# Designs tried in a protein design run: designed miniproteins, single chains, continued (5). Part 87

Each design is a single chain, and the fold is of that chain. pLDDT is the mean over its residues in the fold that is shown.

## One batch from the design tools (miniprotein)

Design m19022
Fold by ESMFold2-Fast:
Structure m19022 (fold): chain A 75 residues (1-75)
Amino acid sequence: SDKEILRKRADQLLQELDQQLASEKNPEVQARLQQLRQEVEQILQDFEAGKISVTQALARLIALSSEALLLQRQS
């Protein structure tokens, strides 16, 4: 289902963020990665509550994934 696709995408991003957090030594980057993790969880909560569509949720996840990649380059 669309919900399963969204959940798998979100879980993958959370795993990538957790892996990056485990190796990150810059405290400012760690703080931003933790904030991105909270934003992923908020997207899932908003979707489950019916506040946003699956398309909107996926678009937001893509934006957060792009930011995580940029942070990896800055560390």
Scores: mean pLDDT 85

Design m19023
Fold by ESMFold2-Fast:
Structure m19023 (fold): chain A 55 residues (1-55)
Amino acid sequence: LKSIADIVKDLSDEEILDVSRGILLSTNPGGFLSLSKEQQEKEVKRLAEEIKKAM
């Protein structure tokens, strides 16, 4: 069985950013979408780094 970590490891940096955005939209859509575009990009990058660190 492949773990989620194994799947994420095979993703490009751009794909990990897309996964990060999807997670933020799923967990806190109202809060995330209320942010400026610059703050949204910052949060997406921050979570992407946390995902990579957690692997």
Scores: mean pLDDT 74

Design m19024
Fold by ESMFold2-Fast:
Structure m19024 (fold): chain A 108 residues (1-108)
Amino acid sequence: MLPKFVKTYLRSVAKGTSIEELIEAILNKELTLENVRPDDALILAETVYFLTVGFPGAFSEETKKEIAKLLNEINSRLSEIESITDKAALLAIVKAYIDELFAIVSKD
């Protein structure tokens, strides 16, 4: 389960912005074949990265490095992900990155 602090931050920064619907879908486990987009994982990774920069005392140096590394990986693969024509494959890749981001940020 995501820490309440992380969930509250994600909702707070997304509120009234173009990413609000995406963040709510991710947090409520409502990301589907119909609504998934290639940039969804990148948007979440950037938002989580800014959380670690804004609240550095809440995260270990290892957690911050892992988030930055994953953000760079997703960004470098964005063109590849955008080329995926199979919606099921796209959803699987996006969900895998979301799960990895949440696993990293949920470390003690």
Scores: mean pLDDT 85

Design m19025
Fold by ESMFold2-Fast:
Structure m19025 (fold): chain A 55 residues (1-55)
Amino acid sequence: SENEKKALEELKTLKPPIDWEKAVKYLRDLGIPVTDNENENLFRFYLVKKLAEKL
């Protein structure tokens, strides 16, 4: 979707540290499940960010 494409492009240019609210927003925009564990969500966020940077 257009929202996923926009999130992916923004994700490529984001620089740490990343706001928690922004991290959760990008996970949701990309259709990635958000858990109640903040560390797991941050790990997922950085994992997809690294993947996006290599695309």
Scores: mean pLDDT 73

Design m19026
Fold by ESMFold2-Fast:
Parts: sequence; structure tokens; C-alpha cells
Structure m19026 (fold): chain A 96 residues (1-96)
Amino acid sequence: GMTERLLEEMERALEEAKELLEELKKNKNLSLEQAIGAALRAIGLAVEAELALRRLEEDPTAPREAIERARELAEEIREIAEESIKLAMEIIKTYD
């Protein structure tokens, strides 16, 4: 159903966010374009997660447990995105 699909999409976004953060931690030789792209991807993942959460919260048929799981996923994605943006900005500053 829609609830299961949205949760699967959020779990996929979390995996992508974790992979992005690991790349930023390991690769200090990113180009300016790659660093900007990483920051934009992190923002996109956080926005996607918040929109999915909002959609679940607006559905009166969504189970409480699913909404609680979505809140946990959105929070974790947001925290990872914030760290990724910080790391990407540190790389971007080296080009200024």
C-alpha cells in the first residue's frame, strides 16, 4: 500500500544519505562541482523525507507505528544531511 511504499522510499533515502556522508568523510579531494552537488543531494534527501512524513501524517488510515517509524527515519536523514552539508561546505570554502 501507500504507507509501505512511502516507508520503503524513506529507508532508501536513509541508505543514500549514509552513503553520501561516508563518501564526504573518505574523499577530501572532491572538486568544487562535486562538493556543491553533494550539498544539494543532502538537502534533496532531507526534503524528500519531510514530504513523505507529512503525507503519512495527513493520511487518517496510516498506522501510528508507521508514522512513528517515518518520524525516526526523517530525523535520522535530517541529522545525516546536516553533517553532509557541513562537510561539503568545508570543501567548498577551500576553493574561495
Scores: mean pLDDT 88

Design m19027
Fold by ESMFold2-Fast:
Structure m19027 (fold): chain A 99 residues (1-99)
Amino acid sequence: VAATTAAIEEVQALLDKLSVEQQQEFAERFEKRVGPIVEYIEANPNLSDEEREKLIEEIAEKVREILAELGVPQADIDRFVAAFRTIMRGLMEALRKRA
């Protein structure tokens, strides 16, 4: 819980550095590129730990690409992606407990 909360705060702090236009473009590109992967994970609660980690890495790669396209500095991209992986792992654990 504490680690996930810290990761969410890190992501929010990094997003707050973006302009309103960059935030809107990030949201639109995230929904289009990442949305289908998240929907697949939610539809398949019995995924193995290996399959979940692979999907988390696919999401992380797409997030990295979107942030790079928006001109976010590499150091901030690395921090965002690391925090985002922590959030996604927390989400996967929560979904598994409901299955």
Scores: mean pLDDT 79

Design m19028
Fold by ESMFold2-Fast:
Structure m19028 (fold): chain A 99 residues (1-99)
Amino acid sequence: MQAAIEEQLERVREKLREAGVEEKKIELTVRILRIQAEGAARVAENPDDAAHAEEVARRTLEEVARVLLEAGVISEEEAEALAENPTVEQEQRIIEALK
């Protein structure tokens, strides 16, 4: 599973480079996608366990917020708010910041 995720992430890197995306943004995007893919794989282990899915989603958001904070895309206050109560507006702003 890990090898399959890394292969897909390398294809994403190549496509983003061909599209002329800055290398720092490519690495940030790949880090976020890796965290999301690993979270999805954990949910898939127990697809009928709603409590497990909720816990995995929470941890995935915490890791994404940390990566965005380290990259300087969001503030420490925004990272904490995103991990606790993500809103549609916060999700949309993150998508726009990655463009």
Scores: mean pLDDT 70

Design m19029
Fold by ESMFold2-Fast:
Structure m19029 (fold): chain A 58 residues (1-58)
Amino acid sequence: GKDEMAEAVLAYAREHGIDPAALSTGQINELIYKTFGKRLSKQEAEDIRALAAELAYR
């Protein structure tokens, strides 16, 4: 679900030393397509980015 996608985005951001909030919706969509085979809408990609940023603050 969205939680698993957000965790993948956070892992990618940590691996590359980037703030997950700094990732573009295009970068998030490409990562999710490669990892889960899903295409996200712009809004879904923004939701996943926001969730990944919240998880990073934990």
Scores: mean pLDDT 85

Design m19030
Fold by ESMFold2-Fast:
Structure m19030 (fold): chain A 71 residues (1-71)
Amino acid sequence: MLEAEIASLSLTERWVIVVDYALEVRKRELEGLPPLSEEEREIAELAMEEVLKAMDRLGEEIRERGRLRRL
């Protein structure tokens, strides 16, 4: 299961998944390649949620926008 696989990873490994996915999406957009699969997007979204939770606990730079937090 995707969520169980993500949950078994370290914070660093989850962050690597998020970064790799974001970079790959951007590369594909710039080079006109087909988009990544829905499954890959779901994995990245799950990993990103866990990373964001951890960053929030460490006092993430939420104040960058201050007023509104998207999603």
Scores: mean pLDDT 66

Design m19031
Fold by ESMFold2-Fast:
Structure m19031 (fold): chain A 74 residues (1-74)
Amino acid sequence: MELSEEEMLEKAEALFATLKEEYPEIPESVFEELRARVFAAIRDPSKSQEEKEQVMLQEMGRAMRVAREVAAAK
């Protein structure tokens, strides 16, 4: 599915907001880094819409793995 740059940025922000609510253990700095990376990919004109969506999903997956590792370390 193809999304506009604006729609992808809005969707990414909504997903990060949900992730913060579900995994409050993830430091704010980690979310800021993930957000910056996802937005850089979305704004990259050399990437296809599919590649941008894939980057967003990959970064969300990384955040969830970090949350699980933090939870397991407690």
Scores: mean pLDDT 74

Design m19032
Fold by ESMFold2-Fast:
Structure m19032 (fold): chain A 80 residues (1-80)
Amino acid sequence: KEEELKKRIETDEKLVEKYDTNTPEQRAKILELLRKAVELEHQGKYDEAAEVFREAAKLSNNPILQGILEFEAEELRKKL
């Protein structure tokens, strides 16, 4: 649903804002990956979405943000 997609993107952007990364370029890349992952999730491509969330987590320098993104990837795999 469109509302679910918006909520997921908003949540992920809020998490990145709260747990800031060290460079604006890294932050922009993480946000781009999170938007891609949420779009894939909305399309029902849970495996692909989980992989993109893990890629975003790998780029994160904050262990809390990394853990949250890895948790989201695991939740998506439960839907498979």
Scores: mean pLDDT 74

Design m19033
Fold by ESMFold2-Fast:
Structure m19033 (fold): chain A 97 residues (1-97)
Amino acid sequence: MVERAREIGERTGRALAERVEEETKKKAEEAKEDPEKKKKILEEGKRKVEELRRKTEEATEAVVRGIERHREELEREFEEGVRALEEAVRRTVERLE
């Protein structure tokens, strides 16, 4: 289901963002006596979170597109199978007449 793939993507993105935020907090705390270094760490962490959100959205949409393509291919194969069966039945009926 496309909806479930998007749900998983959102949850994964949030979990990864939380980890980056926690790591950034830790590094900022270690640099607490150097205000310039602390500010740089916080700014880098913010950029990483933004980039991670973009990458997670791209990955989620790629998975969604994959699911949609597989669904369309499966539907096409089913339609071709049904047509082949209809032809086979029709030919068999013609032979019995």
Scores: mean pLDDT 74

Design m19034
Fold by ESMFold2-Fast:
Structure m19034 (fold): chain A 73 residues (1-73)
Amino acid sequence: SMVKIEVKETDTVEEVAKKLEELAGAKVRFSSDRSLVYIEHNGNGAVFDSSAPFKDVIDKLKELFPDVEFVVV
């Protein structure tokens, strides 16, 4: 069954990464200065800018999380 995650239009990658960690079991690791976040799911991972708007990375996150439905609220 697909996990649904509510995302605000104004959410950053950092905010969405926390939701993915809590609700989808993603592995989330921040750089020491928190400017970058590594997000891993099902053995696949990528590095993102923590402050980037979610909308700018949505396609890459959908590829990384095919079992997650992102619902923009």
Scores: mean pLDDT 86

Design m19035
Fold by ESMFold2-Fast:
Structure m19035 (fold): chain A 95 residues (1-95)
Amino acid sequence: DKEKFYKALLAIAEYLYEKGKISKEFLEELKEAIKNKDEEKLAELSRKIGEYLTTEEEREEYLKILLEVLKELGMPEEEIQKIEEELKKAKEEEK
């Protein structure tokens, strides 16, 4: 569901805002794009969010927030574990 991904994206943006990595204006723009279902704008903002995840610590927190939001939105724990394992495998293959 696109709505689950939009909520996950918002949670990540709120985390980045708390860390001082993005402005309040950026966060509000993201919220408006989600409300208006502006897929083009959401793709642009999602890409920019990825650019702020510059450290391994930030990437780790991003994944924790993403998995927690997906779990709260009703994704089964088994599916979350599969996503986590696939991401771990991709990271090990990239090294």
Scores: mean pLDDT 69

Design m19036
Fold by ESMFold2-Fast:
Structure m19036 (fold): chain A 75 residues (1-75)
Amino acid sequence: GNTYSSLEEALNHPNSYVVKVIKELLKKPKSFTTDFMSLGSINEVIPVAEKWFGYTYKIIFDPNNPWLARLEITR
């Protein structure tokens, strides 16, 4: 997985799902649910939500495609 040294580096991430989640978390919501995405994208989003924003997460797998999941992110 990619290691981020700064939030600015994370905002320039090539994965649009990571950038979308960061923009939503900058609004400081109480909770946020992501779109379904690959497990690779999930693994890139988790450290941003936990380490930079202090949220907890739950992984919800797609019952129609077990290779896709979404995150329920809560503060």
Scores: mean pLDDT 76

Design m19037
Fold by ESMFold2-Fast:
Structure m19037 (fold): chain A 98 residues (1-98)
Amino acid sequence: SPVLEEARSYLERGLSKINSPKFSDVLEAAEDLATAFVIADALGDTDLKNEAEVGLGVLDIKVTLLGTEEQKNELEEAVERGKEKGLTLLKENGIEVK
């Protein structure tokens, strides 16, 4: 599936940034991983979904321990943007999420 290949690309890009000391990279990673998670979940790719979920968990722990209240809010907003992006990509590929 072209959309699963795109989700794998988002996963790989997100995972490449999860250990970055730059908060901007952390936000990009969160958005990318959330995008991959939503697509994988909708299409039943359990392995891709689990990899994205683990990456998101790492970012959540990192920001909870080291981040400010503002950074925690920005991470949550980045995750929501990623989810919306994933849903949009599914819709553009003719996949309805029930």
Scores: mean pLDDT 89

Design m19038
Fold by ESMFold2-Fast:
Structure m19038 (fold): chain A 83 residues (1-83)
Amino acid sequence: MIPSKEEQIEELAKLLKEKLGLPEELARKIAKALLENPAISAKELAEKFKLPLSTAKKAREIWLEFDIDIGILALKEAVEKAF
């Protein structure tokens, strides 16, 4: 099953917490921002959440990998449900 928007926010927040050591609440806010505005730059993300630019860049990289994984999952589910 493709995760809901809320489930996607929670899973991305969990990855951000585990990989970047961010507090859970901050990780959720960053995850929500990335999922709602994919065009947000690392600099803008760093300014909004008072993060080091390096951390903001890593957060965007984690989100890009997560977005690809969700896309692959969606394709696999569509194929499996069709057959």
Scores: mean pLDDT 77

Design m19039
Fold by ESMFold2-Fast:
Structure m19039 (fold): chain A 63 residues (1-63)
Amino acid sequence: GSLAQGIKEKTGVELTEEQAKKVVEVVAKNRDLDGRSLAEVIKKETGVELTPEQAKKLREALG
């Protein structure tokens, strides 16, 4: 399946493929951040608004 579909199935977060690619890259570069700080960086860099819990789940789902 697509990257966006995989993220939706694992975390419940609905993204376009372009958003999913950008968010995954931001998460990979910022793995040391807590969920709140990670959500803020994701919003700033990609425009995608996530809760701290969604950001944490996404980080965990991506390994």
Scores: mean pLDDT 80

Design m19040
Fold by ESMFold2-Fast:
Structure m19040 (fold): chain A 86 residues (1-86)
Amino acid sequence: MSLEEVVEEHPERGETVITVRADGRVIAEVRVRETPGGGRLILRPLEPGVWEVLTASPEEADALSASWELALERGREEARRLAAEA
């Protein structure tokens, strides 16, 4: 099975979408979203308009706010985890 990770930045929304595809089909999606206060959340879509927040601790949220690279890798790890469960 061919797995592909795709990262799409949407700066107009303060959001980065991370998807994992298998044989051209999306099997996992995670979003990194900026908050108005400059924080970052890692989100999993459950249904249209319904999200699960994956950022677990205040220390993690602060670290994600300070480092874009950390936020992106955290999002990638969650996307890969969800893909393995699909």
Scores: mean pLDDT 74

Design m19041
Fold by ESMFold2-Fast:
Structure m19041 (fold): chain A 106 residues (1-106)
Amino acid sequence: GAALEEEALKLLKEAKKLIKEGKLEEALKLLKEALRLAKKIANPSQELYEAAVEVAREALKRLAEDESVPPTVYTALALRLIGAEFDKDVVGVIETAIEALETLLK
């Protein structure tokens, strides 16, 4: 419903800001909540999809900047994001962002 989508949008926008600020553990908590809400949305809007993509791209940018992360891990997640974007799979996009942040926090 519209209320779930508005809350998911708010969480994704805040998570993107936190990732840019380097607050990755806080961003991860918000993304996990956004994922929970997104799974309950049967027909996500274009706005929700675009917000999720922006967060995932910001997470992957952080992953690319970390010299301790093997290039193969970055490439695998980047390809996974491309696939989710092609399918407009909001859940898959958010899951990719979560996996990128979990990789950074190991």
Scores: mean pLDDT 89

Design m19042
Fold by ESMFold2-Fast:
Structure m19042 (fold): chain A 66 residues (1-66)
Amino acid sequence: KTSEELEKLAEQLFLKTLEYIDKNYNPEEQHKLRDEIADRATKAGSTLENSKKILEEILGKEFKLE
């Protein structure tokens, strides 16, 4: 896969994650989860692999990356 394809997949994954948070959590929890994801993504870097790991760790048990 090209770097552009990986970047697009990471963006799509992030958008899917925000939609999942919006559906399953109240507004206060949504804010906290978004901040935690953003902080960890900033520290780890914007690779698709790092994004998947961060999202699975934060949302974990119920969030499946497909």
Scores: mean pLDDT 69

Design m19043
Fold by ESMFold2-Fast:
Structure m19043 (fold): chain A 75 residues (1-75)
Amino acid sequence: MSTALDVRRRQAVEEADRAFAAGDTARAVALYTQLGDHYRELAALARKVGMEELSAYLEAQARELDARAAAVAAA
């Protein structure tokens, strides 16, 4: 099942990938970083309500986005 969050993640990643392909590395890094920050905020909220498994999943997604930003910045 795709949630609205999953759809927005795919769209944001596709936008960042298009920015990188167009040579706008700074925009691609900013988009990945912004999405990662958003996932970390959602992880903190999930933790506050005792949804530890969801919090761990969201933090893992944020780390993957941080890794993508670092890879793009190094290219």
Scores: mean pLDDT 79

Design m19044
Fold by ESMFold2-Fast:
Structure m19044 (fold): chain A 64 residues (1-64)
Amino acid sequence: DKVKEVVKVVQEAFGLEVDGVLDEEAARLIRRMLPLLEAKHPPFGPNALDEEEVKELKELLEKV
């Protein structure tokens, strides 16, 4: 699951436990980095998530 990979990238970048679980702290950090992810900017890379996967991530973030 590419969404889990993105969660792990954010957790590693901020020195959190790298378990791929989308908790409140991970969700807060991902919301802050979402413009970089949508723009295909580092640290995520150009193929980290497609448009459907970004939409899925946004829906998951809304529930946290």
Scores: mean pLDDT 74

Design m19045
Fold by ESMFold2-Fast:
Structure m19045 (fold): chain A 61 residues (1-61)
Amino acid sequence: MKIKINSEEDKETIINMLREMVKVDPSVEYDEENNTVIFREYGIKLNVDTFEITQIEAPVP
């Protein structure tokens, strides 16, 4: 499945949806400066501009 984001308006819509998710799930962090959503428990981050998923090391408390 391929996803194509055609405009800045579509990106803003997705950013707003992700911001709402952050309010519901404290393990999800949104970095507005980098337009990146961090799923800390899953050890991944999603770049909203490119929709690239990068694996990061999940913090172990």
Scores: mean pLDDT 65

Design m19046
Fold by ESMFold2-Fast:
Structure m19046 (fold): chain A 85 residues (1-85)
Amino acid sequence: SLAEKLIEVAKEYEKKGDLLLAGEALILAAAIYRAEGKEEEAEELLRRAAEILKKPLEEVEELAEHYVANPEKAEALANSLIEEY
């Protein structure tokens, strides 16, 4: 799935020290899981993203909600992030 690919890409960005891209990939994966009704999995990814990005959990949750509301934008960003990796 796209979410699983984003989680894999996030791990590789973490290994490279690209923490911003790693966090963004996790937020996008969480948005996809939320759209699929997998709320607990989404929350775990957002907590990890908040820790990696050193941002408040509320801020990363708002970003995920924005992507759930704009699925075409989320998918385009996800594909761009995967291509950049």
Scores: mean pLDDT 85

Design m19047
Fold by ESMFold2-Fast:
Structure m19047 (fold): chain A 95 residues (1-95)
Amino acid sequence: SEREKVLSKPSVQQLYQQRLQLYQQLVQLVDQLEAAAPAHPDLYREALRRMEAVARAYEGPIRAAIEAGNFEEALRLQIEYLQRLIAIAQEALAA
C-alpha cells in the first residue's frame, strides 16, 4: 500500500519519531497547565482557546493530506501543529 511504502522511508520514520517526542513533551506541558488551572483559571482558559484556534487551522490541511495519501506531508503538518501547541503551553506557563 502507499502508506506502507511511505512508512518504509528513513525520512518518514524520523518524522514519526519527532512527532512522538513532541507529543510526549506536549502531554507534560498540558499536565502542568492543568495543575496550575485552579490557581490561574483565566490563563488556562486563554491557553485552551489559543490551542483550539491552532487545531482549527491545521484540521483541514491534515485531513486533506491524509485523504490524498500524502502521509509524509500529514506527518509534517502534525509536527508543525504540535510545535504550535507546545509554544502556547510554554508561554502560558511562563506568564
Scores: mean pLDDT 86

Design m19048
Fold by ESMFold2-Fast:
Structure m19048 (fold): chain A 83 residues (1-83)
Amino acid sequence: MLPPELSEAISRVRDAAWRALRRGDFETADAANRALSAGGLAYDSGVPPEVVTELLLRAYELALNGDSEGVRKVAEELRRLAE
């Protein structure tokens, strides 16, 4: 079962992606979905859930501000951790 904090972070990023999509910000919505996919891979590869949670919460804050490049960098960091 997913840790509660990680589950909550995932829900927040999913909400931010949906909110971006509703406002027509497809770049931020795409970046947020990439961060979710990378976060799942990182968790499945054994990265500590606290690390994945902190990175997903950073992606959430960046996505709320429409910082698509910032969200993409978080997704890239999560993918590197998942190697």
Scores: mean pLDDT 88

Design m19049
Fold by ESMFold2-Fast:
Structure m19049 (fold): chain A 65 residues (1-65)
Amino acid sequence: TATLTTEVDVSERFEELAKEIGEEEAAKEVEKAYQTFYSSLAGVTSATATFDKETKKVTVTYTVA
């Protein structure tokens, strides 16, 4: 079992989405999208995604078996 962390710059996607649905909902959708994607990968047992509004990056922490 290993826990891995990665950061993804989502500035462009977040700004585009925020124009359509607002900043609060855009942040939730970006977090949900990355968490769902990483959780769906083979061998991943858990994933958590956190969006940082200031840097506009998503930090994904995920555990692989």
Scores: mean pLDDT 83

Design m19050
Fold by ESMFold2-Fast:
Structure m19050 (fold): chain A 61 residues (1-61)
Amino acid sequence: MSEREKLEEEAYEIVKRKVEEGYSLAQATNIAAKKLLDEGASNELASEAATKATQKVKAEQ
């Protein structure tokens, strides 16, 4: 699995969980992006992964 795909999966789990906890999609996206950045991902990779995760969660609602 590529680094990008791994980050997208992690972001998806974070966004889904935070939305289930009552956070907005925007808040969940920001939390996921920050977590990926804290783990050493670049701003570009963190933003892309969080955005794709958010779109996937939104589509499943």
Scores: mean pLDDT 81

Design m19051
Fold by ESMFold2-Fast:
Structure m19051 (fold): chain A 70 residues (1-70)
Amino acid sequence: MKSAQIHLENMLMQIDLAKQEVEKNPSEENKERFLHLIENGIKASKGFADPETAERFEKYAEQKKEEVLS
């Protein structure tokens, strides 16, 4: 349980850092990296988290994606 929580927190931190990089320099490369982290995070959470936690993570990640692409 604690290991899964740590992995989720690390993925959220990576997403937040990538979002900051896009905000600092909104290049296609930075956007692609951010989107890749979002997609990989969602896939990973579905593999190791329970369904409810994975769905919450996916909704959170999609919200962050909309904030960056808006």
Scores: mean pLDDT 78

Design m19052
Fold by ESMFold2-Fast:
Structure m19052 (fold): chain A 100 residues (1-100)
Amino acid sequence: SELERARELARLVQEAIEELQALIDAEASPAEVAAALRERLARIAELAPERLAPSLAAIEALAAELEASTDPAEARRLAVLIGALLGAMLIHLVVEIRSL
């Protein structure tokens, strides 16, 4: 059902946020953070409706910038921005679930 798909998608996004936060707290390398994000984003993309494709593409582009980053301050900024975009996606999904 649409409700079951939305709930599973919200769960995957929440897990991606939690893993991102854990990796930042563990001071993981930008490459490790980017690799973990790509794995999570691939799973999210399999369930995501077409309307979320631009948001997922934007997050994937930021993950690529994070992997290429040689500046720790820029890497931190990119990780925080990725977290904010995932958080916005989660809020939107929760609102949709409540309307179904």
Scores: mean pLDDT 86

Design m19053
Fold by ESMFold2-Fast:
Structure m19053 (fold): chain A 62 residues (1-62)
Amino acid sequence: MIDEEEIREALLLMAVGVALVAYRNGASAEEALAFVERVGRKAGLSEELIAEALARLRERIA
């Protein structure tokens, strides 16, 4: 059975993917990063998990 924590982490990873697609289709880097942070905070994820997701997105945006 998938834990709620695993579902929240999966949601954050999906948000990173959506943000990357949006960025490649003309959204700014700031908009993409803000989207991932907003999703993570709404999902109740830790600051550490949000920071890791944002770092991953920054690597992909470069």
Scores: mean pLDDT 79

Design m19054
Fold by ESMFold2-Fast:
Structure m19054 (fold): chain A 73 residues (1-73)
Amino acid sequence: LAISHYNEALKIYQELNNKEGIAMTYFNLGLVYVKLNQKEKARSYFQKAVDIYQELGINDDLLIRAQKVLKAL
């Protein structure tokens, strides 16, 4: 259910070309997959979030948290 909600949000943000929304949605999907103990899917989503944050020049708490979780998986 949470995954389906985030997939719908992802589609909307992609249509709006809202890269910040896309990155945040990927980060949240990563957190969901961590709770489901699906490390490879979590890693994939955190990596996608990190890539977008770096592309946007965002070097704040969200990027740091995503990188830290990604390395810990």
Scores: mean pLDDT 80

Design m19055
Fold by ESMFold2-Fast:
Structure m19055 (fold): chain A 83 residues (1-83)
Amino acid sequence: MEAPLPEEERLRRFAEALEEAERFIRENPESLTEEEREAWELIRRGASDEEVEAFAERVGLDEGAKAALRAVVEAARELRRRR
């Protein structure tokens, strides 16, 4: 049965989550805070690690939140490059 590596399953679910998020934001753009909108723009653009770090520092993100955002942007960039 379907039991791929956690990495592949995570990446596939992440791709699906990004598509859902894009739809939600398109339908409800005003539901996001300015910070959330800026973070989403970084994800959409596939921003560089430096841009993500600058944003996190400016907004005052916790180390865990910064690492999470960076991971999301990197994963989104990889997905877009692959497909």
Scores: mean pLDDT 73

Design m19056
Fold by ESMFold2-Fast:
Structure m19056 (fold): chain A 68 residues (1-68)
Amino acid sequence: MSKEELEENLKNLEAILNDLKANNVLSDEQYAQLEALLKEAREAVEKGDFEKFKEAVDKMGEVLDSAA
């Protein structure tokens, strides 16, 4: 995955989190977990660490699945 693809995916994740927060569909704890994972994803993009980015995204998916 290229850095440009990582940056675009990060932008999409930020937009999704903002949309979820605006609609107030998750708990405060779940939003805090997603914010922390989004920060990890940003750091991974800055470093070019594709594996760490994937790990952060996978963990975000687990938080969302637990909310369903």
Scores: mean pLDDT 78

Design m19057
Fold by ESMFold2-Fast:
Structure m19057 (fold): chain A 66 residues (1-66)
Amino acid sequence: SLPEVDLSSEDPLEVARQILELVKAATPEQLAAARDFIVSLLTPLLDHPDPEVRRYAREALERLGL
């Protein structure tokens, strides 16, 4: 089963942290299966005004090999 991210948080920094931790904890098979979905979640965070949000989003994307 895919790891879950609690996207109900209104804090984009917390969402970015959770996505990064999910990407770090997931198996390569889980990441391959969820790649497009994870990228769709990260894309708006890469353009976020908070540099910390962008930093976590970028690290998560780089761990996906992108």
Scores: mean pLDDT 76

